Designed miniproteins, single chains. Designs and how they scored, part 96

Each design is a single chain, and the fold is of that chain. pLDDT is the mean over its residues in the fold that is shown.

## One batch from the design tools (miniprotein)

Design m3546
Fold by ESMFold2-Fast:
Structure m3546 (fold): chain A 89 residues (1-89)
Amino acid sequence: MKEARILADKGGRALEKGDYETAVKYFEEALKIDPNYALAHLMLGQAYLKLGEYEKAIDYFEKAIEYGKDNPALVEMAKKLLEQAKKKL
């Protein structure tokens, strides 16, 4: 969906700048439009991981794996980040 992709792009730019709270808001809005958007779940997990919200990060990485079944590269990244988040607990 075009609007969800635009919001995810804005979230990604905020994440690159270290504005993790702004990144979370953009990815949450993207998921309101497209709840199954695997990339948005992955990026939201990364933002929560950077914020130290490890349980939330784990939940979003698991959703990225579930919704990203047709994207092996995304699933492998989500699995790697999921294990990193679990080690923080």
Scores: mean pLDDT 87

Design m3547
Fold by ESMFold2-Fast:
Formats: sequence, C-alpha cells, structure tokens
Structure m3547 (fold): chain A 68 residues (1-68)
Amino acid sequence: SARNEALAAEARRLLAEAERALAQGDIDTAKSLLGQALELVSQIADRETRLALLAELERLGRAVKEAE
C-alpha cells in the first residue's frame, strides 16, 4: 500500500540520518532519530517490512549503546 511504502521510506531516511549522527558522535540525535523511526515502523501493516526495519533499528540501537 502507498501508506506502508511511505512509512517504510521515511523510516529508512531516519535510520540513515541516525547512522550519520552516530558516525559524527552525536549520540543524542541518533537516539532521537531511532525513536522516531520506531514510531513509524510500528505503524507499518506489512509484517515482513516491519520485521526487517525492526532488525535495522536493533542493529543501530546496539551501535548507539556501544558508542556511549
């Protein structure tokens, strides 16, 4: 659906921004962006897309935690 595609695209944009913030040492911005991405991902009705994006969120969340 167009809604699921739009949510997934915006979540991926936020994940990319979080990864850039993390690379720059901006942990607070990375955390904020991951939280925003999680809210969007939670609204995705497509189970496979939702689970794939949740896995990316978990990966980046671990990287943020290790950078603290």
Scores: mean pLDDT 88

Design m3548
Fold by ESMFold2-Fast:
Parts: C-alpha cells; sequence; structure tokens
Structure m3548 (fold): chain A 66 residues (1-66)
C-alpha cells in the first residue's frame, strides 16, 4: 500500500471506532457527551494510541462530564 492509502485506512478505522463507541454510549449517556466521547476515541487513534488506551481515556472523559 502507498503511504496515502495507509493514511486513508487509518482514518477510516478511527472514524468507524469513534462512531461505534458513540452508538454504544448513546443508549445510556446524554447524546452530546456520547458524541464528544466518540470524537475523542477517533482523535486518540489518529494520534497513535491503541484502541484500549483510547477507550480508557474516553471512559475517563465521560465520568468527568457526568
Amino acid sequence: LTPEQEAEIEEGVADIAGAVYYTVLSHSVPLDVAREAGDLVRQLLLEGKSLTEAIKEAEKYVKEKL
């Protein structure tokens, strides 16, 4: 794969992970907080953090907002 294709895949994976996390949270958390947490997962993945680390940081964020 070219570097451009690799970047597109990484962005796509981050987008999907953020959207899934938002969807899961939206069943139990205020919609605005769920969106912010999903966006945070996406951003952390793009920064190179693992999915586990991104979810841990998003959980911390949600607790601070509630």
Scores: mean pLDDT 84

Design m3549
Fold by ESMFold2-Fast:
Structure m3549 (fold): chain A 60 residues (1-60)
Amino acid sequence: MSIEEKLNLISQKLFERGMTPNELVIAVEKAKELLKQNPDLSVDEALEAAVKYTEEVLRK
């Protein structure tokens, strides 16, 4: 599975979780960064890390 395919699946799963458009942008960009550094990351691993990062950024 390509990085692009993984990012598409992550975007769909995040949308289904009820994330806002702003949260989706932050989470998808983080997932893209993580997958570029480690292409062997699973969709679920990259998704969970991106969600956690997004929560930390928006925590205010």
Scores: mean pLDDT 80

Design m3550
Fold by ESMFold2-Fast:
Structure m3550 (fold): chain A 115 residues (1-115)
Amino acid sequence: MKEKEEKILELGVRLRKAQEEARNSPPERRVEALVEALRLLAEVAETLFGNKEAAEKLREMARLVRELAENPTEELRERLEEANREALRLSKEALEKADKEKILELIKKVNELLK
């Protein structure tokens, strides 16, 4: 349990850094940062919530973001939008069952580590 909590904190720190890079990066590097952030979110969803379905959808989004950047098509955009909608639905379901106070404490610890 303690090792799992430490891994979640490490993933949270990496996720926050990837999100900051995505926000501040030039457009050409923003895709790489967004892909990394989605992959880290998938690992958090699987590790913290045991939500393999949400993790799979987040990994699919990461692949589609990469593909869309290389070859923008309406089909890929529609697939990305569907994957995003499903990931949000699964995340909401997971949060309804989760210990919200513990999650907020973990978020606070991640933010403190980034200072």
Scores: mean pLDDT 73

Design m3551
Fold by ESMFold2-Fast:
Structure m3551 (fold): chain A 67 residues (1-67)
Amino acid sequence: SELERLREEYRRAAEEANETRSLEAIRRAVELQLEGARLLLREDGTVPEAEFEARVAAELARLEALE
């Protein structure tokens, strides 16, 4: 499934981020995480849109805090 593929891609990106500790690798992992969240919201409809938007804002704020 698309979600399973994104989960595997995220694992690789997270491993790269942990190994290199580069902002670029961290950003890639976060972007994949957000894409997965969008899929879950679309398929299940169980996560309220406001909650999803709050999560996106929090992750983007973390990226900004990393200089």
Scores: mean pLDDT 67

Design m3552
Fold by ESMFold2-Fast:
Structure m3552 (fold): chain A 98 residues (1-98)
Amino acid sequence: STIEKVKELLEEAKEKVTEALKAVEAGDYEKAIEYLEEAIEKLKEALELLPDNEGARAALKAAEKALEAVKAGDKFEAEVNLSLAIASISASLTALER
């Protein structure tokens, strides 16, 4: 189903954002960029399937801000936006379980 595909994409995006956060914490910004670009692709695909998903939209915006922060070397802003992206994905997944 469309909902099951969206859940799969959101779980994959959450995993990639979580790995990006670990990479930022370790100072591995190149790896963080790679994981964030993969997460952004998954979030965009989820929104193509379910455009009115507010949690996925919020997560995409946070992930894009995190990517800009990582590219600028702003560790604090990167960590804040990565955490917001994880929270937004988790909220979206919880909403889709009902």
Scores: mean pLDDT 89

Design m3553
Fold by ESMFold2-Fast:
Structure m3553 (fold): chain A 79 residues (1-79)
Amino acid sequence: LAERLRELAREAKEAGHDELAERLERLAEQIASHPDNAEILRMTGEVLRELAEQLKEAGHDELARRLEELAEELFRAAE
């Protein structure tokens, strides 16, 4: 999951979303440090859903969809 976040951070940076990339990198670092912490996984999923909503409102539907997919994976991992 941390690797998936780093992958999305690189794609966001290539698309010109530097602030989003930095946030995704920080979230990846938190998960990498605490991979078995269900609270951190759930909180990260919630943050990704909020970011996806903001991206959809800004017209970045494809990137938003990818963040939503990763959020669902994080919620499943937290179970």
Scores: mean pLDDT 80

Design m3554
Fold by ESMFold2-Fast:
Order: structure tokens, then C-alpha cells, then sequence
Structure m3554 (fold): chain A 67 residues (1-67)
């Protein structure tokens, strides 16, 4: 579960680095699912932007570091 989430967060970071916001959003959602977290619909919509996706990625990375 945690290793699965870390893999998806790494893939999301790589997607954002190449400007692929859609791929980053998909990986962030999968990371949250692996952690047993439910993302609000408004946040998922905001992740359609690079800034929203980066914010969500940073929050989940902090969550994984605390585990």
C-alpha cells in the first residue's frame, strides 16, 4: 500500500516535470487510493491545472513521509 502510493507519487512528479498534468492527476488519485484517502471532487477538478496537481502532490508526499 505505502510502496504503491510512493510509486504513483514519483510518477506524478515525473509527469509534472514534463508538463503532463493529466497523467500527474491520474497518478495522484491512485496514490490517494493506495493510502485509503478520499480526495474531494473540487480538489480533483483543481488537479486539472499544474498548480493544483503540484499542491495535491506535495500534500500526499508529506502524508507518506509521516508514515
Amino acid sequence: MVEEARRHLEEAREALARGDTAAAREHIVKAAEALGLTLPEGLVEAMGTPGGARWALDQLEKRVEEL
Scores: mean pLDDT 79

Design m3555
Fold by ESMFold2-Fast:
Structure m3555 (fold): chain A 85 residues (1-85)
Amino acid sequence: KKQEELDKLMKEANELTLEIFRLAREIVAQTDDPELIAKASELLSEAVKLTREIARAAQNGDIEKAKEYLEKLKEVFERLRELAA
């Protein structure tokens, strides 16, 4: 069950990462605002780091750390959604 929970967390993290990349690409493709582009790039860098930390926590069987980093990844997604609005 613990391994199944980690697999579910990894799937959710991968799906969020794809959505984050999609939103960031839409933002940078559709705007000439250098501040908006810079912020989208910053959030992408944070998402990449968080995805790496989730993978490492999962490799170590640390479900609580994986959940913690996944919540931070969800925050990055919400910040990108606000930026896209």
Scores: mean pLDDT 83

Design m3556
Fold by ESMFold2-Fast:
Structure m3556 (fold): chain A 80 residues (1-80)
Amino acid sequence: MDEAGRELLELEAEASLYVMAGTIAKKMGDKEKAIEYYEKAAELYEKAAKLAETKLKDKELAKSLREAAEKLRKEAEKLK
């Protein structure tokens, strides 16, 4: 099995978990926790993007993952 591909899936899964946690915190009115979780998710998507670009040589996937990270950072900024 492709080790880099597995690591990518694990990073994406963890990022998705933090997106869910951030959304729940936002719905509960906990803006501070929502910001924290969205920023953590963005960091994980950025790490996944670097892996996609450097190990998998998939620049399109890396771009998509960086766009996901940017959207999450913008959502965090809206809560400030």
Scores: mean pLDDT 86

Design m3557
Fold by ESMFold2-Fast:
Structure m3557 (fold): chain A 87 residues (1-87)
Amino acid sequence: SDLEEGIKELEKRIAEDPKDVDSLIQLAGLYQRLGDYEKAIEYAEKAYEASPDSVHKKSALLTLAHIYEKAGDLEKAKKYRELAKEA
């Protein structure tokens, strides 16, 4: 599928550059679309840790909020949205 192909390409990019925040965020989004919330959260957290500035940190936090919302954890979704506003 196009999702599986996208995951493989992004995994290759991250293997070559583990601090590629944009690729980490995109990979988190693809795993969320597959319903693999555990991996989606893992990659979004890695994106946050790798973020060099507030703009990238905000993107990672909003990605975490979206994943938690889709996973049904509305309290964590709200927490990460609030953190993103302060980033």
Scores: mean pLDDT 88

Design m3559
Fold by ESMFold2-Fast:
Structure m3559 (fold): chain A 65 residues (1-65)
Amino acid sequence: SEEELLEELERLRELVEEGVLSREELEELLRRAEGLIEPARKAGHYEVAEALEELVEWLREYLAR
């Protein structure tokens, strides 16, 4: 469900914020998250799409350092 996907994205956000992921893992996560935004929107999962966009912004900020 969309609720389950949102909970999973929140868990991923926590892992990103905790700094436990390697740079390679963060780069892979960025690629996957970017690729999922449009499919989520097409499926009508707008909250999931918004959460993915937020994750993408955080990952870009982290990787720019």
Scores: mean pLDDT 79

Design m3560
Fold by ESMFold2-Fast:
Structure m3560 (fold): chain A 64 residues (1-64)
Amino acid sequence: MKEKIAELQRKAALSKDPEEHEKYVEELRKLAPGDPNRLLSPEEISELLKRAVDAAIARERARL
């Protein structure tokens, strides 16, 4: 279960498509509505944040 939640967190953070991002976020809400960030190590969170910034910029561009 933890591995599946962590995988969905990575997919949500790294998705450049706004629709796919929403889909993964919705699945995460069903599995772990409370404090999902605690499922990842600090190192994994740091790496995801760096990649998530690029993904967030891509999603904003797609919405423009």
Scores: mean pLDDT 65

Design m3561
Fold by ESMFold2-Fast:
Structure m3561 (fold): chain A 64 residues (1-64)
Amino acid sequence: MKEVEELVKKYVEYLQKIKDPNASEEERKEALEEAMKYLLQLQDLMQRGEISAEELMKIMDKVS
């Protein structure tokens, strides 16, 4: 659970950076690539049955 919570936190941090009006184009591209990496890791965990959609949403709510 803590590892999943860390992945969600990183994903949210990079999403916030993408939406930052003060971020450069290069920073937004890097943040998008990192966000996609963490999203794929979260999807892999769901596909393996390590976490359910309900559990993921609960962690998202807690982190956000």
Scores: mean pLDDT 77

Design m3562
Fold by ESMFold2-Fast:
Structure m3562 (fold): chain A 55 residues (1-55)
Amino acid sequence: SEELEKLEEALRALENGDFERAREIMEEIGWHLDPDREVALAKLRGRIEALRKRE
């Protein structure tokens, strides 16, 4: 799914410290990235894992 692919790309950017890139990717799919990096990372990981289990 396109959503899963974009979320995985955003997670990679966030893990590399590219917060602006992660935010840009999330906005492209209509999501909001939390301003707190730790919270954003946790939520993004949770969404990816949930979507993976549904496929």
Scores: mean pLDDT 79

Design m3563
Fold by ESMFold2-Fast:
Structure m3563 (fold): chain A 55 residues (1-55)
Amino acid sequence: LSERERLEVDRALTVMHLHISGVPQAEIDEVVARLDAAIAAGDAARAEALIREAL
């Protein structure tokens, strides 16, 4: 997997985990928006940090 593909998989798993954990949809939407911005910018370090903070 490329770094971008791996981050997209991690994003999907993070969203699923937050949903199952009962996190409010508005909070999930904020995490997703920040994560999508980091992935689009190619900022893997920020994307990984956001995933770690969310989990």
Scores: mean pLDDT 82

Design m3564
Fold by ESMFold2-Fast:
Structure m3564 (fold): chain A 93 residues (1-93)
Amino acid sequence: MNLEVAKTAVNLAIMTGDESLIRRAMELLKTLSEEEQQEVLDFARKSAIMFGLNEEEAEQLVEAIRNGDLETAVRLAKEGAERYKKRLAESLA
């Protein structure tokens, strides 16, 4: 269903910084109720923090996704993905 697909798409987008996944997540959110959108965005915020963004950056990313600001969402998601890659590389050294 669209809700579970949206949650998956948003998480993959945040983890990878993939523009096509971010764009897909934004389109899926438009098909959801306000309550369902809030659930997806709350999940996205927690994922963004887990993957390398701080609280303020995670809020900015979630707001960008909510408002369809693709440029800001892609920029922040890519930053988080890059920080995650660096942490993995450091843990392997």
Scores: mean pLDDT 80

Design m3565
Fold by ESMFold2-Fast:
Structure m3565 (fold): chain A 82 residues (1-82)
Amino acid sequence: SLEAIRAEVMEEVDRRLAEALEALRAAGETDLQRILDVAHRVVEEVAARLRARHPDLPREEFAAIAREATEAAVARVEAWHA
């Protein structure tokens, strides 16, 4: 279902972003723009996998999930960086 796909994508983004942020913290990265660039890359990778796994997913549904994932990732970075 679309709900299951959305939940899977959000969980994958959350997990991968947590790993990436932990690595950035361990490396001493404090530049918000660089941290955001990493977050955007994580979302792009997850979105690419979503498209590959669900090639029949309508563009509108794909765009909505990708936008939601991007907004959540940015909000998490801003909260984490603060």
Scores: mean pLDDT 85

Design m3566
Fold by ESMFold2-Fast:
Structure m3566 (fold): chain A 91 residues (1-91)
Amino acid sequence: ASQEEIDREVAATLILIVLHLALEAARKGDYESAIRDAETAKRLVEKHDLPRKDEILEQLDKAIEAARAGNYEEAIRHLEKAMDLVSEEAN
């Protein structure tokens, strides 16, 4: 594996941790923390060139929009989809 490949795998793992925190915050009804953590994940995805970057960013944008609109079940679904997409890059 190249250093660039290792760096992407490390980035994917860190993004998964942040998304897991966002999802758990959302499940507890702490949507301020969920939005903050989703925005942090979005910045990390934007910084690192992950293969599914555009799809991940779309899901994160939809999650943030849904949470701000009070559509919490929709926000959780989009966070889960973002996690699934990122998890494919962590291995």
Scores: mean pLDDT 82

Design m3567
Fold by ESMFold2-Fast:
Structure m3567 (fold): chain A 74 residues (1-74)
Amino acid sequence: MAEELRAAALAHAERLAALLGDPEAAARFVELARKAVEAYLAGDMEAAKKYDEEALALLESHREQFEAGLAAAK
C-alpha cells in the first residue's frame, strides 16, 4: 500500500540521513527520498530514478561523515 511504502522508505532514509553528520545534508537526503517515492507512486520512473541517483550522490559526497557517524553509533 502506498502509505506503508512511504512510511517504510522515509523511516529508512531518516536512519541513513542521521549517519551523515550534517543536518543540512540529512534534510536534503530525506527530501530526495520523499520525492523519489512520490515519483515512483505517480508512475514517473524517470523522476524517481533522478531523485534516487541524487540521493546516492549526496551519500557518496558525505561518505567520510557517514562512516564516522556509523562508528560513533557503535
Scores: mean pLDDT 76

Design m3570
Fold by ESMFold2-Fast:
Structure m3570 (fold): chain A 66 residues (1-66)
Amino acid sequence: LSLEEVGEIIAKHTGLSLEQGREAARIVREHPDLSVEELGELIAEKTGISKETGIKAAGIARALLV
C-alpha cells in the first residue's frame, strides 16, 4: 500500500481529512521504533487532532504498513 492509500483508509475510518490521514501515515512510516501511543501523540501534535484520534490513526497505519 502507498502512503496515499493508507492515508485514505485512515481518513475513512477516523473521520479525518485526507491531508491529516496522509500526514499520520507518513509519521508512522518515519518512526518505526515508536509505540502506537507515542505515534498518536506525535500525530495529534502535528495535525491538531485529539490524542485519542491520533492513537487510532497510528494503530491503523501500523497495521497496514507492517
Scores: mean pLDDT 84

Design m3571
Fold by ESMFold2-Fast:
Structure m3571 (fold): chain A 65 residues (1-65)
Amino acid sequence: SAEVAERGERMLKLAEEAIKRGNFELAKQAIEAARMYAERLKRLGHDDLAQELEKRVAELEEKIK
C-alpha cells in the first residue's frame, strides 16, 4: 500500500531529523516504527519496498551506535 510506504518514509525522515537535533530517544522510536512499517509491507507482498526501508533503517541504526 502507498500509505504504508509513505508512513515508513515519514518515520525515516523523523529519525534523521531527531539524530540531527541530538534526540536519540526519538530517533530510536522512529527507527523502530519504520522497521514495523517495513514488516507490514512484506505482509502486503511489497518485498522490494520493504527491503529498501530495511536498508535505510540499518544505515540510521549505525549512526546512533
Scores: mean pLDDT 85

Design m3572
Fold by ESMFold2-Fast:
Structure m3572 (fold): chain A 60 residues (1-60)
Amino acid sequence: MSPVERAIEEFRARLPTMSRAELVAFVAETAATLSDEDLDRFHAALEEELSRLAAAEAAA
């Protein structure tokens, strides 16, 4: 698995069990370890995932 794929899978797995502060820290730490290419991919994938969650929250 690529570093980006691993990071996104871990983010999804941890999302329901982590506080917002912990999720922010995880994202920042992960972003700091990625190359510019992987960072762009991670950012796009993360925004997509967060957008889905925000839409679900807003609909409730």
Scores: mean pLDDT 75

Design m3575
Fold by ESMFold2-Fast:
Structure m3575 (fold): chain A 62 residues (1-62)
Amino acid sequence: TVEVLSGTYVLEFPSKEEAERFGKELEERIRKEVAEQGATLLDLKVEVSGNKVTVTVTVGVP
């Protein structure tokens, strides 16, 4: 049976610039991690609001 896992994470940073940089790196890292685990990335949203980064990820696991 294929499982679908969804999660939302909120991360706070000292500055907006650090939040924006981390958001970009996090997107790439999540894509790499999902691929390395043999899962399928179904959806990925990374939003930056001030010094906060909100990440919503949905993956399919066999």
Scores: mean pLDDT 78

Design m3576
Fold by ESMFold2-Fast:
Formats: sequence, structure tokens, C-alpha cells
Structure m3576 (fold): chain A 67 residues (1-67)
Amino acid sequence: SAEKELQEYLRLAMEIALELKPELGEDFEALAEKIKERLRELGVPEELHDELVSEVVSWLKEMLKLE
């Protein structure tokens, strides 16, 4: 299912973001570019990169609002 694959890619992107966030902090532009780079290296379809990165960055910003 395309929906299941999208959820797996989203989870992967979130894990990458959590790994990189301690180094990059609130530099969301640098974080977005690094996540996109890692997704490309892992063979995630190019057409999904912008959507996945946008979703993960939005998620991180929402998490920060709770602090």
C-alpha cells in the first residue's frame, strides 16, 4: 500500500530529524537540507522528499511549542 510506504518513510524522516536536531538545534533550514540529503542517500523516492521534510519540520515545530 502506498499509504503504508508513506508512513514508513515519514517515520524514517522523523528518526533522522531526531538524530540531527541536537547538532542543528533550531536551524530548521539546515535540518531540512540534511534530512533531504539522508533520504536521498537511503533511496527514498525524490518526489516524496519535499513532502516528508515539510511534515517532519512542522512536527518538530509543534513539539517545540509544547516546551
Scores: mean pLDDT 78

Design m3577
Fold by ESMFold2-Fast:
Structure m3577 (fold): chain A 64 residues (1-64)
Amino acid sequence: LSLEELGALYLEANALLADAGLTPAPLPDGGVPSREALIATLRANVAAHPDVPRLTELLAEAEA
């Protein structure tokens, strides 16, 4: 996946959490999105919200 595709997955995860009334995990280091930072944030969202199965799917796509 490109950095733009990872960013899209991150935004989708944030939208899913917002729609559920949940707070998404913040990006590390306040807004310089590296590939590793985006994947780490998706992983944190899955760990925090294991009852949202789409988050696990988004993480799998990001790590493919």
Scores: mean pLDDT 75

Design m3578
Fold by ESMFold2-Fast:
Structure m3578 (fold): chain A 66 residues (1-66)
Amino acid sequence: SKEEILEELSKSLSKEKLEEVKKLSLEELKEKLKLEKEIEEGIRLIQLGLSRLLESKGIPPLPVKK
């Protein structure tokens, strides 16, 4: 179970970071994975939605914070 979560995290984390998170409890690892997935999904949906809305209005996406 813990190794399964670490394998999932290894897709986005470096080996060194993966070794650091191995020090965490199983519950903490589950929380971290859940939060990271929720944040990534939320950000992806916001970025996709914003990009598509701007594109549909013929407005180029914002390059950086201005």
Scores: mean pLDDT 72

Design m3579
Fold by ESMFold2-Fast:
Order: C-alpha cells, then sequence, then structure tokens
Structure m3579 (fold): chain A 60 residues (1-60)
C-alpha cells in the first residue's frame, strides 16, 4: 500500500474535496497533489479526500 500518515490534530473539511480528520487517525497517502495537500484514504472510515499536509505526520 501507500505511505502511512497520522492526523496530529482534529480537522474539519473546508471544501467539498476535503475530508474530516480526528487526532490520531491513520491514513494512507494515495497521491501528493501539491506542496500543501495530500489525497489520502482513512484506514478508520475508508473515506478518501484531500487534507492539508500540515495536519499530518509520517509514520513508518
Amino acid sequence: GGKLVEAIEDYKAKKPEEIDLKKGEKLEILEVVDEEHLLVKSLTTGKEGLVPKSVLKEVE
């Protein structure tokens, strides 16, 4: 699968293409969209969407 990331804080979607995150949620990176945004899939909810890179940290 893709590289794993974890939400470092709660995030509420601000645009239709974004998803909500909860702190500690684990996600798979599907695509690097730009410098500030990743397309991710939540391993908890199965939702796919854009999130700001700043609210995520990489995990091994």
Scores: mean pLDDT 82

Design m3580
Fold by ESMFold2-Fast:
Order: structure tokens, then sequence, then C-alpha cells
Structure m3580 (fold): chain A 85 residues (1-85)
């Protein structure tokens, strides 16, 4: 259902933002990622588009490989959960 998909997106958002806070990323990166999730939660973009945009933001700021790997893991887990709904 749409409600289940939104819950999965909210959980992914919370986990990713927590990781960004832990890694002390610049505020502009955190804000950009929040805005991408807000668009996805409003149905303005697909989760696939949101995932691609988030990864582009992280790549542009040359953030640590460990952070990018953890973000990708969260995204892939969310994809699995969405496909099971």
Amino acid sequence: SMEEIKKILQEARDKILELLDKYNVPEEVRKAVEEVFDKALKGEITFEQAAAEIMRILDEYNLPDELRAEVMRIIQEAYRKIREV
C-alpha cells in the first residue's frame, strides 16, 4: 500500500540523515538530502529518482566511501521492502 511505502521511505530517510549527522557532513548536503526525501514522500519523484539524486549529492561532495556504502545499503534495503509490498 502507499502507507507502507511511505513508512519505508520515512525509515530510510531517518537512517540516512542519522548517518550524515554521525559523519558531520556539511549542512547544505544534509538539507539537500532532506529536500529529496520530502519530494519523494509527497510523490513528486519516484524512490528510484530520489535514490539517484541522493547518490549524486554524496558523490559531488566527495564524502567517505564508508558513508556512501552505508547509504547505498539503506537504499537497497528500502528497495527490497518496497518490492515486497
Scores: mean pLDDT 85

Design m3581
Fold by ESMFold2-Fast:
Structure m3581 (fold): chain A 60 residues (1-60)
Amino acid sequence: DIPKEVLERLADALVDDLEAQGRPITKEEIEKEAQSLGMTPEQAKELADLAVKRAEERRA
């Protein structure tokens, strides 16, 4: 089980990486990346939701 603080830092790191590469910040892209890192589908969805919200805050 991944602590919320760690999940938030992972979300920020993935958003930063995708933005640096010019890739779209979508739930699907983040879920795929998270699962490739060994996260469960449930954890990947939670991470993706969090990352999208944080990315939207950056663009507002």
Scores: mean pLDDT 77

Design m3582
Fold by ESMFold2-Fast:
Structure m3582 (fold): chain A 70 residues (1-70)
Amino acid sequence: EREKLEERLDKLLAEAYSLKSKDPKAADEVMQLLVDAQRALADGDLETAERLLEEAEKKIEEAKKKLEES
């Protein structure tokens, strides 16, 4: 559903901005996925948007783990 995907996008954008000060490279990669997801949402491609948001969530999780290990 578009509304749920938009809510996920907003949450992930906030997390990417938070991540930028700690891991700018990971934040940049996540933000690129979010830009692509926003474009897919605008095009009505909800399945592609969902997949891209899922990838962004996974990269944020990996970056958070990496920061704790460093």
Scores: mean pLDDT 80

Design m3583
Fold by ESMFold2-Fast:
Structure m3583 (fold): chain A 82 residues (1-82)
Amino acid sequence: LTEEQELEIKLALARMMLSVAKLTEELDPKLLRRALELIRELAEKGDPEALELAEELAEIARRLGDEELAREAEELVREIRE
């Protein structure tokens, strides 16, 4: 896999993870943590979709009651916006 292909796969995985969390409305802290890790990696590589995904993750985490993950996702949003 090229780096570009790897990032494209990671982007798709992050989107799917957030979709699963939104549809189930159940707190899965491992799923949300993995999504945060993928979104952070996408942000570090300059993916333009990373900001929107980080904002969505923050909203999902807050809604499901994972306040710590919500804060980490909000911090990532601030880092991306700078």
Scores: mean pLDDT 81

